# Designed miniproteins, single chains: the designs that were tried, part 42

Each design is a single chain, and the fold is of that chain. pLDDT is the mean over its residues in the fold that is shown.

## One batch from the design tools (miniprotein)

Design m1445
Fold by ESMFold2-Fast:
Structure m1445 (fold): chain A 63 residues (1-63)
Amino acid sequence: MLSEEELIKRAADFLVLVGRLTEEEAEALIARSKSREEFADAMVERGFASRALAEELMSPPPL
């Protein structure tokens, strides 16, 4: 399984890739977030993702 830092980085990279965040916004969220739940909350509060999407991004892919 990915670490919390790796999950946060992966979610931020995905949101940049799909055009929901700029690289600068992603870096700021990563730097501000101490846990995956803080990152998910920040995404929802700032309107970058719905709660459902934030929870999905913070979950490891089912493999």
Scores: mean pLDDT 74

Design m1446
Fold by ESMFold2-Fast:
Parts: C-alpha cells; structure tokens; sequence
Structure m1446 (fold): chain A 71 residues (1-71)
C-alpha cells in the first residue's frame, strides 16, 4: 500500500509555485503521484503518494523546503 504524505501551506500558491513543488516532488525516487488542492479558506494542500518510507521522508523535506507544514 502506498504511503501518503500531506503538506499544508497557509496561503494560495501561484501556478509557478505549484509547478515548482510538483517538479521537486516528482524528482524524488519512489514518488507515485502528487495532487494539489486549493481550499476555499485560501490554504493549499499537497498530497504525495510514495512507495516506501525513504521516499516519504524525502517528500516531507521537499514540502518543508517549499514552506509547507507536514501533517
């Protein structure tokens, strides 16, 4: 079963910021899928499906580097 890593940003991201975080996450070996949801309250949620724990740790660090709080 894939592991899901979730990050939350406290503001809406621009299309360029979304593209940058997606590119960085997809560069992590073992990342299967990345989904971005912008909430009506202005926050951005990123969910990352990864195949193993090492990929999960790497995805968490990428999210933190892009200003996300990891849940």
Amino acid sequence: EPIVVTGVHDRPLTPEEIAAVKEALLAVPGVLDVRVIQLDDGRTVVSVWVENEEAAKAAEEVLRAHGFTVL
Scores: mean pLDDT 84

Design m1447
Fold by ESMFold2-Fast:
Structure m1447 (fold): chain A 94 residues (1-94)
Amino acid sequence: SLEEKEKILVEGLGEISRVLKEHGFATDEVEKILKEGYLRLMELLDNNASVEEIEKELKETLEKIKEAHPDMPEEAVKRIEEIIKKTIEKLREV
């Protein structure tokens, strides 16, 4: 359902935000990137976008975060990539 897909995306973005906070990267710029990513993801869901389009948007959000903080630890990047992967796997099951 649309509501279940929204819940999965909100939980995934929340996990990404948590990883960033744990590593000290919860900046105003990152919060803005995450909020803009959330709004784009909700628009994609409303337009019945493919899981592939949603995955692309999540990956673009990570790239914007990496551009804002190029000094972000590889461990944090890998944890976020794993969160994106699990989020997409959950979306494919609903």
Scores: mean pLDDT 87

Design m1448
Fold by ESMFold2-Fast:
Structure m1448 (fold): chain A 61 residues (1-61)
Amino acid sequence: APLSLGEVVDLLVENALAAKAQGNEELLAQLSEVFERFLTDPSLTLEEVAARLRELQEKLA
């Protein structure tokens, strides 16, 4: 199914909260950067945000 804005935001927030709980400042900074670009770059699509989030997810663990 196609991603909704709410699903992408929820995924980003969940990952940010998990990183913060673990004290992983590097991951927090990367997630914050993705979110800031999403808000400030009108050319950035939900698909690109989802791809970046998945890339960060794969680097987790």
Scores: mean pLDDT 75

Design m1449
Fold by ESMFold2-Fast:
Structure m1449 (fold): chain A 58 residues (1-58)
Amino acid sequence: GPAEAAMGGTRAGARVVIEAQEAGRAASKDEVRAAVLKGGATEEQAERGAISGARASG
């Protein structure tokens, strides 16, 4: 359902941020947004995740 899609998107976005940090770089907003969308979240959730993820990885 929508909650499961949101969780899937959030996990995908978090994975990208963690992988970027492990590589010694910041995740881009576009990279996090794309991962969240592929995880099944909405565009609004992807935008929010991209902003938060890029900020956390800087």
Scores: mean pLDDT 72

Design m1450
Fold by ESMFold2-Fast:
Structure m1450 (fold): chain A 70 residues (1-70)
Amino acid sequence: SAVSEAGRRAAEAAARGDAEAALRYVEEMKQNGASSATTAAVAWGAAEAARRAGQEEAYKLMREKALESQ
């Protein structure tokens, strides 16, 4: 689905340290009608991907986005 694709891209971008791209993919989900809960879940997934990759700044920004979306 478009939501699953955007979520995958957000996680990949966050793992690379590209927090700006990750945020854009999360915003695409909102534009496509994703719920706040779905948006928060995707942002948490991207934060976890960044954490596992050692991308501390991307982790922080995606965590903040997840909290805003809940």
Scores: mean pLDDT 83

Design m1451
Fold by ESMFold2-Fast:
Structure m1451 (fold): chain A 80 residues (1-80)
Amino acid sequence: SSEVERLAELIAKSIEEGDYGFALSFTRAVVGIFISAGDYDSAIEFTRLVLEKAKEIGAPEEVIEELEELLKEVEEKKEE
């Protein structure tokens, strides 16, 4: 969705600016909102898009690993 894309772009910009703490916290907050709404598909789509953009930017390995862990957690919650 256009909203998911807009939120992912905001996070990508924060990563480009080196604000990894904000980027990770904001990503987790948005994912939490989608999960609370029962919208696991949007949570997965959003997390995948953020992870892809973080990899394209060349974010630190620790940031990539935290995003990969978050994606796994969301995918596992959808199966419950």
Scores: mean pLDDT 85

Design m1452
Fold by ESMFold2-Fast:
Structure m1452 (fold): chain A 100 residues (1-100)
Amino acid sequence: SAEREAQLAAAREAARKLAEELKIPLEDLLALVEAVAAGDTERALELYIKLAKKALELALERGEITEEEAIEQLKDTIKNGSENNKKIAEGLLKYLEEEK
């Protein structure tokens, strides 16, 4: 529908702005938008976790959050979050625990 095409155009524009703000490759954010649009939940979740790792690394590097605060927030999300947010939080917590 025309509304869906407009929503996709808006999502791609939002991805461009977010990529610039977070210094994340635009291609990764666009891949996420396309996976969500296609209903590819597994691929979308993979890409969300990949992007969330990059965003977390940048926040830690910039001193916007401490590693201890990040771990506490991720543990809270694992207990209280939606199914998808829980999977994202589990992926991020595992990444931090692997000392990468």
Scores: mean pLDDT 77

Design m1453
Fold by ESMFold2-Fast:
Structure m1453 (fold): chain A 75 residues (1-75)
Amino acid sequence: SERERLRRLFLEAARRAAERLKEKSEKIKKLLDEFEEAVKKGDVDTAEKIARQIYMEAPELVQEELKELLEEEAK
């Protein structure tokens, strides 16, 4: 049935998404460590480059955080 097909596809998609998230977690940890080091050194150019890489890995999350920051600054 169509419901059984959709359920099967959903379960496979969830499995693949979980595997991708695990791989991204390792990559993000490395990027965060490099970003924090660049910020600590005052290397704005390197920090911006790494921030762009983080954005490419998690664009929706970065956009949500940016929206919250802009709302906090808006008074």
Scores: mean pLDDT 77

Design m1454
Fold by ESMFold2-Fast:
Structure m1454 (fold): chain A 68 residues (1-68)
Amino acid sequence: SEIDALRARIAELTARYQEKDAHLAQLVADPEATDEEIVAASREVARIGNELLDAQNRLDTLEAEKAA
């Protein structure tokens, strides 16, 4: 099922998002971290966040189609 596959993907992306967000928080708290490292980590968090949003929107569309 595409719905089951999307739910699995959302779970994986959520886990990756949490890992990358935690890494970004560690870099922000680290006085030795460079602005370049913080920017790179921030972009990675945004990238995964966008993928998660796209997957959630696709799931919502498919669930709405099944409910109609």
Scores: mean pLDDT 88

Design m1455
Fold by ESMFold2-Fast:
Structure m1455 (fold): chain A 105 residues (1-105)
Amino acid sequence: MVIEPTADVIPKIDELVEEAKKNGEKIVVIGLSRYNETEKLLIDYLKKNYSDVVYIVETEDELTKDKELAYGGTLVKSLEDLKNKDEKVTKEVEEKLKEVLEKLK
């Protein structure tokens, strides 16, 4: 399951995590920038409560060097790291990243 860290996800996140756990799936969060307050709050919440089921992928742009630091839990910093952990999920993340990047054009 791949999700964007948006405000509409926050009230549903616990249900999404329970569904993913029930199905034996991992949740992948695609972070475009930790400067977005909603993204930061959601990522911190998932890191604290659901690090065993969540991968956090930091997507490239003008991220500061400090953003390269791991958020804790089960983290991936790039699509290459994710590919080494779960090849099936990597394809879903790549497709979702294309959709997000097209919206930014």
Scores: mean pLDDT 56

Design m1456
Fold by ESMFold2-Fast:
Parts: structure tokens; C-alpha cells; sequence
Structure m1456 (fold): chain A 70 residues (1-70)
């Protein structure tokens, strides 16, 4: 059902957002808080996040299953 698809999308989106936060923390640690290096790596991570989020949204709109790992 649309309701089930929306819930799966929400859970997958929250998991993806959490992964993005963890990745940002890792680049801060890796670069010792160097703002310029962090900003460059964060731009790439943000572009990948936006692409994956758009893919999840397209799957929801197409009625395709979204994989959720808890």
C-alpha cells in the first residue's frame, strides 16, 4: 500500500541521513577539523546523499520496493 511505501521511504531516509551525519563526523576526525578539507569532502558526500535520496523517492513514486536494514 502507499502507506507502507511511505513508511519504508521514511525509515530508509532517516537511516541515510544518519549515515551521512556519521560520515561527516569521520571526515572531521580524518582532517583534524581542517575546514577547507572537510568542506571539499562534505560537498562530495552531500552530492552522493542527494543522489541516493532522489533514488529512494523515485522508487516510492514508481511503487518499487525500498530495502530497509535495521
Amino acid sequence: SEREGALEFTVAGLLLAGEHVDRVIEIYKKNNGDKKKVAEEDKKLTEEFNRRWAELRQRLEAGEPVEVEV
Scores: mean pLDDT 73

Design m1457
Fold by ESMFold2-Fast:
Structure m1457 (fold): chain A 97 residues (1-97)
Amino acid sequence: SAAAELERLRAEVAARAKEAGIRATGPASLEAARTALRMIEEAAARGEFQAALDPDATEEERRGVERLHELSREEGVRSVAVVESPEKVAAGRAVYE
């Protein structure tokens, strides 16, 4: 069913976001879930999520993470949020305010 497909996509979004070091919420629709996955994959391929959460991140890498957040807002994708990891607080702060 569509509900079962959405559940699988939500799990994939959560797994991809965890691997990239960001927090993701459950997307409201199949379209939102697919958009979130695409955004996470694109940013992760550039290393932007990992770099943005580390003290050594460049401003270009940090801007990439901010761009992903803005795209998420524009597309109505509320399943992706770039947040500071508690484990990374001691190593530095996340770029995302």
Scores: mean pLDDT 57

Design m1458
Fold by ESMFold2-Fast:
Structure m1458 (fold): chain A 73 residues (1-73)
Amino acid sequence: SHLDKGIAAFNAGDYETAVAHFGEAGRADPSLAAAVDALGLAAHFLKEGDERGAATALAQARRLDPALAARVA
């Protein structure tokens, strides 16, 4: 699935690929979509070197879906 590929890419440090897959994944379920969009935003900020933006997006993902956020290293 795009979600699994996005998580694998994120954990590998391939943030550009993670953004693309999270973008595709973020439509299936309203609560999952919001958390996946937050992970995609975190990947975007990490790609750009914005550590503060990434930390905020990761905190949002954890608040929305702690189990999903735990899959991201």
Scores: mean pLDDT 82

Design m1459
Fold by ESMFold2-Fast:
Structure m1459 (fold): chain A 70 residues (1-70)
Amino acid sequence: MERVEKLVEEADRLYKQAEEAIKAGDIDTARELVDKLKEIVAELHRMGAYKEASRVAKKVGDLEAAIEAA
């Protein structure tokens, strides 16, 4: 499933960028990256990649909690 693999790779990159943005205090960029991750979760779910979707969704939740605490 090439498309699922590409979406997971993209999610991993966006997650790392969002963590860096939060650490830098760039909350606007972090929120934009979280929104992109939510789009990837929706796409993975639509494709039936539920395990991958759940993993990315957990990462989104972790980022949203970090943004709220910042």
Scores: mean pLDDT 84

Design m1460
Fold by ESMFold2-Fast:
Structure m1460 (fold): chain A 76 residues (1-76)
Amino acid sequence: MDERNRREAQERLEEQRRLLELASTDPEATRKIEELTRRIQEAQARLPEDPDGSLAEVDRLEEEREKVLREAAERA
């Protein structure tokens, strides 16, 4: 249990550090990440109604957000 919470916390810290670096380097990438994050939150809100479809959408949006992060890093 605690190991999962620790892993999730570490992943969130790493993500926050990447976002902070992008915010100083690429405002357009930061805006796209914010839009994708809102869509992820909306998909997560639908989890109780459609767990399988919502999980698939969250995974897809998370992958898209990760792609934006990688492309911004390549430009920097």
Scores: mean pLDDT 74

Design m1461
Fold by ESMFold2-Fast:
Structure m1461 (fold): chain A 100 residues (1-100)
Amino acid sequence: MVEEAIKALEEAKEEVEETIKELEELKKKSEDKEIQEFLDKAIETNKKNLELIEKYLEYLKENPDTPEEEIRKIVLESGVLEGISLLQLGVAKTAIKNAE
């Protein structure tokens, strides 16, 4: 289970890193101050989420005997953070399209 959890968290990390890059590219293309402020906040939130996922990855790698219940909670939380990242990217893309 811990090996499957590590793989899931590594995938979540990659998705959040990709979302941060896309948000940074959207910020470069935006001329609207309110959209730029939204993107800055979204980028900072996603960076904090990335740090949390990285901490969970390190914890699981250092603690291979972590109980299954705790592993499941970590995986679910990481999945929620990934989902929030994707939602913020979708909102940002929609806001920019409407501002054009």
Scores: mean pLDDT 82

Design m1462
Fold by ESMFold2-Fast:
Structure m1462 (fold): chain A 80 residues (1-80)
Amino acid sequence: LEEKRKEFLKRVNELIHEAHELMLKTTDPEKLAKIRALIGELVRLRNELLNETDPAKQEDILSRGEKVLEEAEKLLKEVK
């Protein structure tokens, strides 16, 4: 579980970094709004996982979060 949690947090941090880099070169207000919303969602997911101590609940967050990461990857690919 801890190894999965560490890998997940690394992926979340990488996506947040990519989103911030994309924001720096994006001028379209609609795309900027989508990127900001995505960063907010990823930060909330990261904080939720970091604050959870119950292993079963951590696994639920990881399972739910995997879908969020997939959606984030698709969105970043679309707005590039």
Scores: mean pLDDT 80

Design m1463
Fold by ESMFold2-Fast:
Structure m1463 (fold): chain A 80 residues (1-80)
Amino acid sequence: MVEEEVRRLLEEGASYVEIARRALKEGKLDEALRMLERAFEAGGDPFAIADVIDELKKAGVKLTPELEAFRDGLNAAILG
């Protein structure tokens, strides 16, 4: 289950964004989205988070309003 897998991977030194990328590669799009939300809340690498957001959108996953706002905010920060 995702919760037990996440805990084990964190104990092994993995970040939430790394767990999200793993879920994305396995085709577990809903799990990848949930791990991305946790990476965002945990203050992970914003560029790594944005990369996973872009891959999820490419795969047809609907993002949460919070992740959409984060992606827009990051774009605005780069531009000005």
Scores: mean pLDDT 74

Design m1464
Fold by ESMFold2-Fast:
Formats: sequence, C-alpha cells, structure tokens
Structure m1464 (fold): chain A 67 residues (1-67)
Amino acid sequence: GPVAEGGRRAEEAGDGTGGAAAGAEGVKLNDKQSAVEASRAGIRAAERAGDRAARLQAEKFLQQAVG
C-alpha cells in the first residue's frame, strides 16, 4: 500500500526522515503491517545515511506500530 511504498522509496533514497514519516502515517491509519514495513525501511535508510536522529525516530514509530 502507499505507506509501505513510501517506506521503500525512502530506503532507496537514503531518507531516514521520510521513512519515519511513512511509519507515522501507517500508525495513524491503524495499518500495522504497512507501518512496520515503512518504519523498518526508514531505520535501514537512516543507518545507510549515518543519521542517528532519523534512526531513533523510525524506531519510535516501529514501536508504536507493533505495540
């Protein structure tokens, strides 16, 4: 879906912040599967970019998605 696609695009671009935003959207929509996928993609993007702040943000949304 669009949330998971947003996460994949963010991962390909190395955009951890965009991945975190896609995870947040999935949480708001109560779409746990897409939120988890987008948040994990955001974590990977942030790690590739070396952006610790974006990684922590994506981890926060992953926790909300699975909780």
Scores: mean pLDDT 71

Design m1465
Fold by ESMFold2-Fast:
Structure m1465 (fold): chain A 99 residues (1-99)
Amino acid sequence: TEEAIEKAREITLETLKELEKIADKMSTETAIKATSTAMRALALIVDVEFGELSVEEGLRLMAEAYEEAARFAEEQGDLEAAKILREAAERLRELAEEV
């Protein structure tokens, strides 16, 4: 639904704001990965809005991208960033179950 896509956009923007607060504490590699992941999430929202993907599939792919970014952050030792990214993935997975 349109409401699910708006919530997905909100989750991505909130995640970026939380990461910005700890930007000086994370590696450059994690910052690049997180930013690329957010850009991919926004691109997936566009694909859903233009009918290229279902809402459920788009939300699932966004959740997978954030989970991958969280694992990357953990491998870099950026545990705070990893937690923020994983929370985004969990919220997107819950949203996918509602559609």
Scores: mean pLDDT 87

Design m1466
Fold by ESMFold2-Fast:
Structure m1466 (fold): chain A 72 residues (1-72)
Amino acid sequence: SIGEKMREMIEELKELAKKSKDPKIAVELLMLAIVIGSELYLHEKTKSPREVQEKDLAILEEQFEALKRKFE
């Protein structure tokens, strides 16, 4: 599910932040984890599906992949 994928991204971002030796990258990873966490909270609390939410998730996934490349 979308929620499960978001939880997985949050956990991976937290682990990457813990392993990061660059404080700027660590802060970026944690900030994205907070953003995804807030979207997950809204996704689980709202009963009405929104088409725009799928597009918002795609943007967050792109940001997640970009930050992972910076870490690697």
Scores: mean pLDDT 73

Design m1467
Fold by ESMFold2-Fast:
Structure m1467 (fold): chain A 70 residues (1-70)
Amino acid sequence: SMEVEELAKKLEEAGRKGDAEETKKLALELLRQGHADVVERIGVRLAIEGDEVGAKAISEAVKEYKEENK
């Protein structure tokens, strides 16, 4: 959906900027909406591009989401 596409774009932009707080927030929002595949793809892309802060924030969001669903 357009909303998911806009959230994904914002997540990627926040990750590239090194905004850990915004990256984690947007990743959690996408995860809670059932878009783990989108979050994982962006996390891999940020890691490949060397955006370590963003990639780490996504990893932290995934960990937090999994703890919520135990």
Scores: mean pLDDT 85

Design m1468
Fold by ESMFold2-Fast:
Structure m1468 (fold): chain A 75 residues (1-75)
Amino acid sequence: SVLEKLEELLKNADSMSAEEIKEKLKSLLPDLSPASQAIAEDGIQLAEKEPEKAKQILKDTIDGIIGLLRLEEER
C-alpha cells in the first residue's frame, strides 16, 4: 500500500539525501488522495525554498501524510 511505502521512506530518510527523499515522494503522488497530494506538493515547495532545512521539512511532510492516511483508514 502507499502507506507502507511512505512508512518505509520515512524510516530510511536519515540515510537519504533531500533530493532522493523528494524524488521518492514525487513518485508516490499519483497513489495519494487529493488532500495528501496537496500536503506533499506544499512540503516539496517549502523544502525547495529552505534548502538548509529541506530534509527535515520532507520528513515532517511524510509524517503528516502518514497521520492523515491512518485517520482516513479509521473512518
Scores: mean pLDDT 82

Design m1469
Fold by ESMFold2-Fast:
Structure m1469 (fold): chain A 81 residues (1-81)
Amino acid sequence: SMSLAQFRAYLEALRRHELAEFERMARTLSVEELEAKVRQALAGMRALAATLPPEEAALMEEQIAAFERDARRLLERKRAE
């Protein structure tokens, strides 16, 4: 099993990977389509966090908040085009 430190590093890597995927999608999707994909991703992450033990859930909530901030900036850049 992973330590909490290993789990945090894993979640950070997943968040970076997910953001890179959204950056790619931003080149081809409309703002409305990208917003829908962001909402879907956040809903999925929240649902997964709800199934985790408290310590792991707290780490995932930190990464969800970071992803939400990154996604907001991406959408702001997309709207400015």
Scores: mean pLDDT 86

Design m1470
Fold by ESMFold2-Fast:
Structure m1470 (fold): chain A 84 residues (1-84)
Amino acid sequence: SLDELLAQFEAQLEEVRKRLEEASVEDAGLYMASLRALAAGFVAWMEELGYGSEAQRLADEALDEAEALVKKKVEEAKRALEEA
């Protein structure tokens, strides 16, 4: 079903987000790029099925959370350098 498909995608986004959360600031960019690629591909596929808006909403939420996490990692790294 659509709900099962969206739930599977959300689970995949969450796994990449968890890896991003645990990643070093150097690796964070790689995981963010992977998340963006996964989101774009899924949204494009779901648009073919007529559910692009629902997929885009879920993708946007996940990307916003991931971008906030990357920003936090960069600020923490910057603070560590300023204290060195």
Scores: mean pLDDT 81

Design m1471
Fold by ESMFold2-Fast:
Structure m1471 (fold): chain A 119 residues (1-119)
Amino acid sequence: SVEELVEENSTESILTLSALQTQAKEKNDLEGYIKYLKAKIKLTLKIKKKTGQLTAEQIEKLKELADALENKDIEKAKKIIESDSFISSIIKPEDIEVIYKFDPSKLKEIAKIIKEELE
């Protein structure tokens, strides 16, 4: 399950989630795509925080991204993502538009995950 992959807390789990996310996209399974994206964001941030690999600037950008997503400020969220190669590696600017059109509440769920992992 996705919950088990997050609990394993490994880089191998990130690769598995990325593969599942790609398969969901190919099948036009947008609900599955968002589910795997959320899990990948959670796991990647958990690992990066634990290993001390997040810079102070990246932490500030991630907090600003979470606020933009919570406020549905799509253009600001996209600019933040594009401004940092690490952030753009875990979520794409086009994901924000697709998710917003599908279910805006999912942007709020992503924002919550980012804020919780940065605590």
Scores: mean pLDDT 86

Design m1472
Fold by ESMFold2-Fast:
Structure m1472 (fold): chain A 73 residues (1-73)
Amino acid sequence: MEDKLPKELLEKLEEIEREFEPKMREAEEAGDKETGRKLLREMYERTIELLEETDTPVAKEIAEKLREVLEKE
């Protein structure tokens, strides 16, 4: 069964998504793949930082998975 992340963490993750969504959409509309990749990486980095600040084993696992995604790209 999937462990539920703390409400405070979920709210902060939602704030990150709201911040990056319009920027990523603008990059897509402009066909700017470089800016799109930079924004995606920046969003992932901020998400990892937030997860690392959280003393939850599930948050650590998610952070490690996101780091692996960034390293493989």
Scores: mean pLDDT 76

Design m1473
Fold by ESMFold2-Fast:
Structure m1473 (fold): chain A 78 residues (1-78)
Amino acid sequence: MKIDDSAPDWLKELALKYSKKAKKSSPGLSASLVTGQAIRFITLDKISDEDVKKSLEALSKKSNPDGVIELANIASKL
């Protein structure tokens, strides 16, 4: 998966860093984990850059690289 070209450079760099550290989890498991983090983003009244960073790092420990990039793309649109 490719990161959105419109995302800010700091988010592109973090997404690439955490995608390289991500596990080889199944697409299905990774999609479920991304959905959970995306719901958390939507339900927060205010999302900080630190919240995005923490979510990407947490996801990288359990998800595959495509999952990390997808969450970063979701964060870039919020």
Scores: mean pLDDT 78

Design m1474
Fold by ESMFold2-Fast:
Structure m1474 (fold): chain A 91 residues (1-91)
Amino acid sequence: SLTPLEVVKKTVEAFGEEMIRLHPEHAELIRELTEKALKVIDENAAKEKPGIPDIPKFNELLEQIYKALRDGNWEEAKKKAEELIDFLKES
C-alpha cells in the first residue's frame, strides 16, 4: 500500500505532466518547479520521522496553481508553486 508521502509524490508527478501537456510553451518552468517539489518530498521521506502533509491544504495549493495556469497568470502560478514547495518542506 502507498504511504501518504508516496501518494503526494505520485500526485505531484501526474499534475506536473498534465500541466506540461496543457501548457507546452511553459514546459521548462513547469518541469523545474515539479522537480523542486519532488526533491523536497524525497528529502522529507528520507528523514527518520517523515512529515505527513495536510492533504486538504495540499489539494488547495494544487487547485490554485491549476487556476493560475488556466488563466495565463504565470507569475501567480510560480508564486503558488513556491508556496506548495515551502508547504511540502515544512510538512
Scores: mean pLDDT 85

Design m1475
Fold by ESMFold2-Fast:
Structure m1475 (fold): chain A 92 residues (1-92)
Amino acid sequence: SQIQRYQQQIQSNPNDGQSWFQLGIQYYRQGDYQQAVDYFQQSIDIQPTGQSYYGLGVAYYHLGDIQRARQYFRQASDMGDDQGQSMLDQID
């Protein structure tokens, strides 16, 4: 599975923030939003990107934490991620 592939990648290179981000996406796609939050946060801790902040925002939105979702969409927008701004416009 793609999850096992990315888990092996982070085991061999734990500083590969992109692999942590992809693992977050895989758990998000299967509806495990809590696990997606953990992986997106790890990705941000290694290399903060607008796409990883956007990922945190949508995961928190699905968890019902609208305040945190808004905060992370703003962070994504501030880093130039147009999806973050689009989501802010839709929920505000």
Scores: mean pLDDT 87

Design m1476
Fold by ESMFold2-Fast:
Structure m1476 (fold): chain A 58 residues (1-58)
Amino acid sequence: SMEETKKKAYDLIKEKYEENGYVEPEFAMAVQRQLYEAGASPEEIVELYLKAKKEAKE
């Protein structure tokens, strides 16, 4: 489902920010493509990234 895809994407993005402080462009593109294919809007993808980045810091 889209919700499951978003949860997995959130976990992966958060992990990258926790480990490296950033998300590699190639990895970011692959995750974004999966989210688009699952039916996520551009706004939902941006919000997911911002949430994952914020929560990775605290």
Scores: mean pLDDT 82

Design m1477
Fold by ESMFold2-Fast:
Structure m1477 (fold): chain A 92 residues (1-92)
Amino acid sequence: ELAELQALVERALAEAEATESLSPAELQELRDAIMKITDTTQAQIDAALARAEAIIDGIPDQAQREAARRRLRVTWLAQGLLAKELLKRLEE
């Protein structure tokens, strides 16, 4: 779900900013999270993101709408960052 993905995103970004490398335990947690995401087809992922964006556009408070869009953007970015980090670590 987007809320769980957002929490993972926040953790991944904090780790990327605060640490130079992931521990084996942290890598396993990220791998498990990515596997949960990949359990959904690409079309379903795209549809979920489009639906989330439409819901965000319905928020009347501009500040809340901007925060939600930033959160969605961060979620999307972290999905890519997590995939890249996992691939990099698997090469080791």
Scores: mean pLDDT 59

Design m1478
Fold by ESMFold2-Fast:
Formats: sequence, structure tokens, C-alpha cells
Structure m1478 (fold): chain A 84 residues (1-84)
Amino acid sequence: MDYEKIKKVAEEEAKRLLEAGASEETLLALSELFAYAANKLKDSEKAIEVIREAGRLALEGASAEEVLEAGKALVDKEAAEEEA
């Protein structure tokens, strides 16, 4: 897993969210999702896709809880497919 690549994408999404006026709670949810994806996924590209989708949901007005829940569900789905 390429942690630097995932971190760079997470930082880019956080910057977009900050420029859009996102709350501190939303940024914390994105950070928690980054850690969750990095711990559960073996494929850096799948982790990046999850982070980008979470950022998109937040930009569309999803709550911090909705972003984190949806992101974790995507991570769990991808992790299950890696083990099948």
C-alpha cells in the first residue's frame, strides 16, 4: 500500500472541502476514513477511490456521519473482494 499517495489524495480532498466551507467534523470524518481505508485495504487505488467518493459526498452536502458511514461501507466491500 502506498501511504504517501493516499495521503496526498486525502490532503487534496481536504483542501477542496475547506475551500467549499466544510466543517471541522467533516474534515475529521475524512481523516478517520483515511486511517480506516489504509488499515483495511491492500490496494492503494481502491483506498484513493473511497477517499474521493467521500469527498464528493461531503461537497454535495452529506453530514460527517453520512460521509464516514458510506466510506466505511465501501472500504468493507473492497476488503471483502480482496479476500475472495
Scores: mean pLDDT 79

Design m1479
Fold by ESMFold2-Fast:
Structure m1479 (fold): chain A 80 residues (1-80)
Amino acid sequence: SPLQQFAIQLTATAILIAGAEFDVEKNTVTVEEAKRMIEITEEQIARLQQIAQQNGVDVSATLQQFQEQVEKVRKKVEER
């Protein structure tokens, strides 16, 4: 169902962002690996936005939060 697809994408995106934040904060990944993780999170956020728009779901607050989390990860990588 569209609602199930949305829930799966939301959960997957949240897990990927949390993983990237954790790995970058703990210095468990290289700068190149961190940049690839950021690219993957941005692709998943874009997909979440597309699925939400197709189903008439307002996710603006969640998208803003995810984008802010990814930007914090990016800044930490740039400081290395």
Scores: mean pLDDT 86

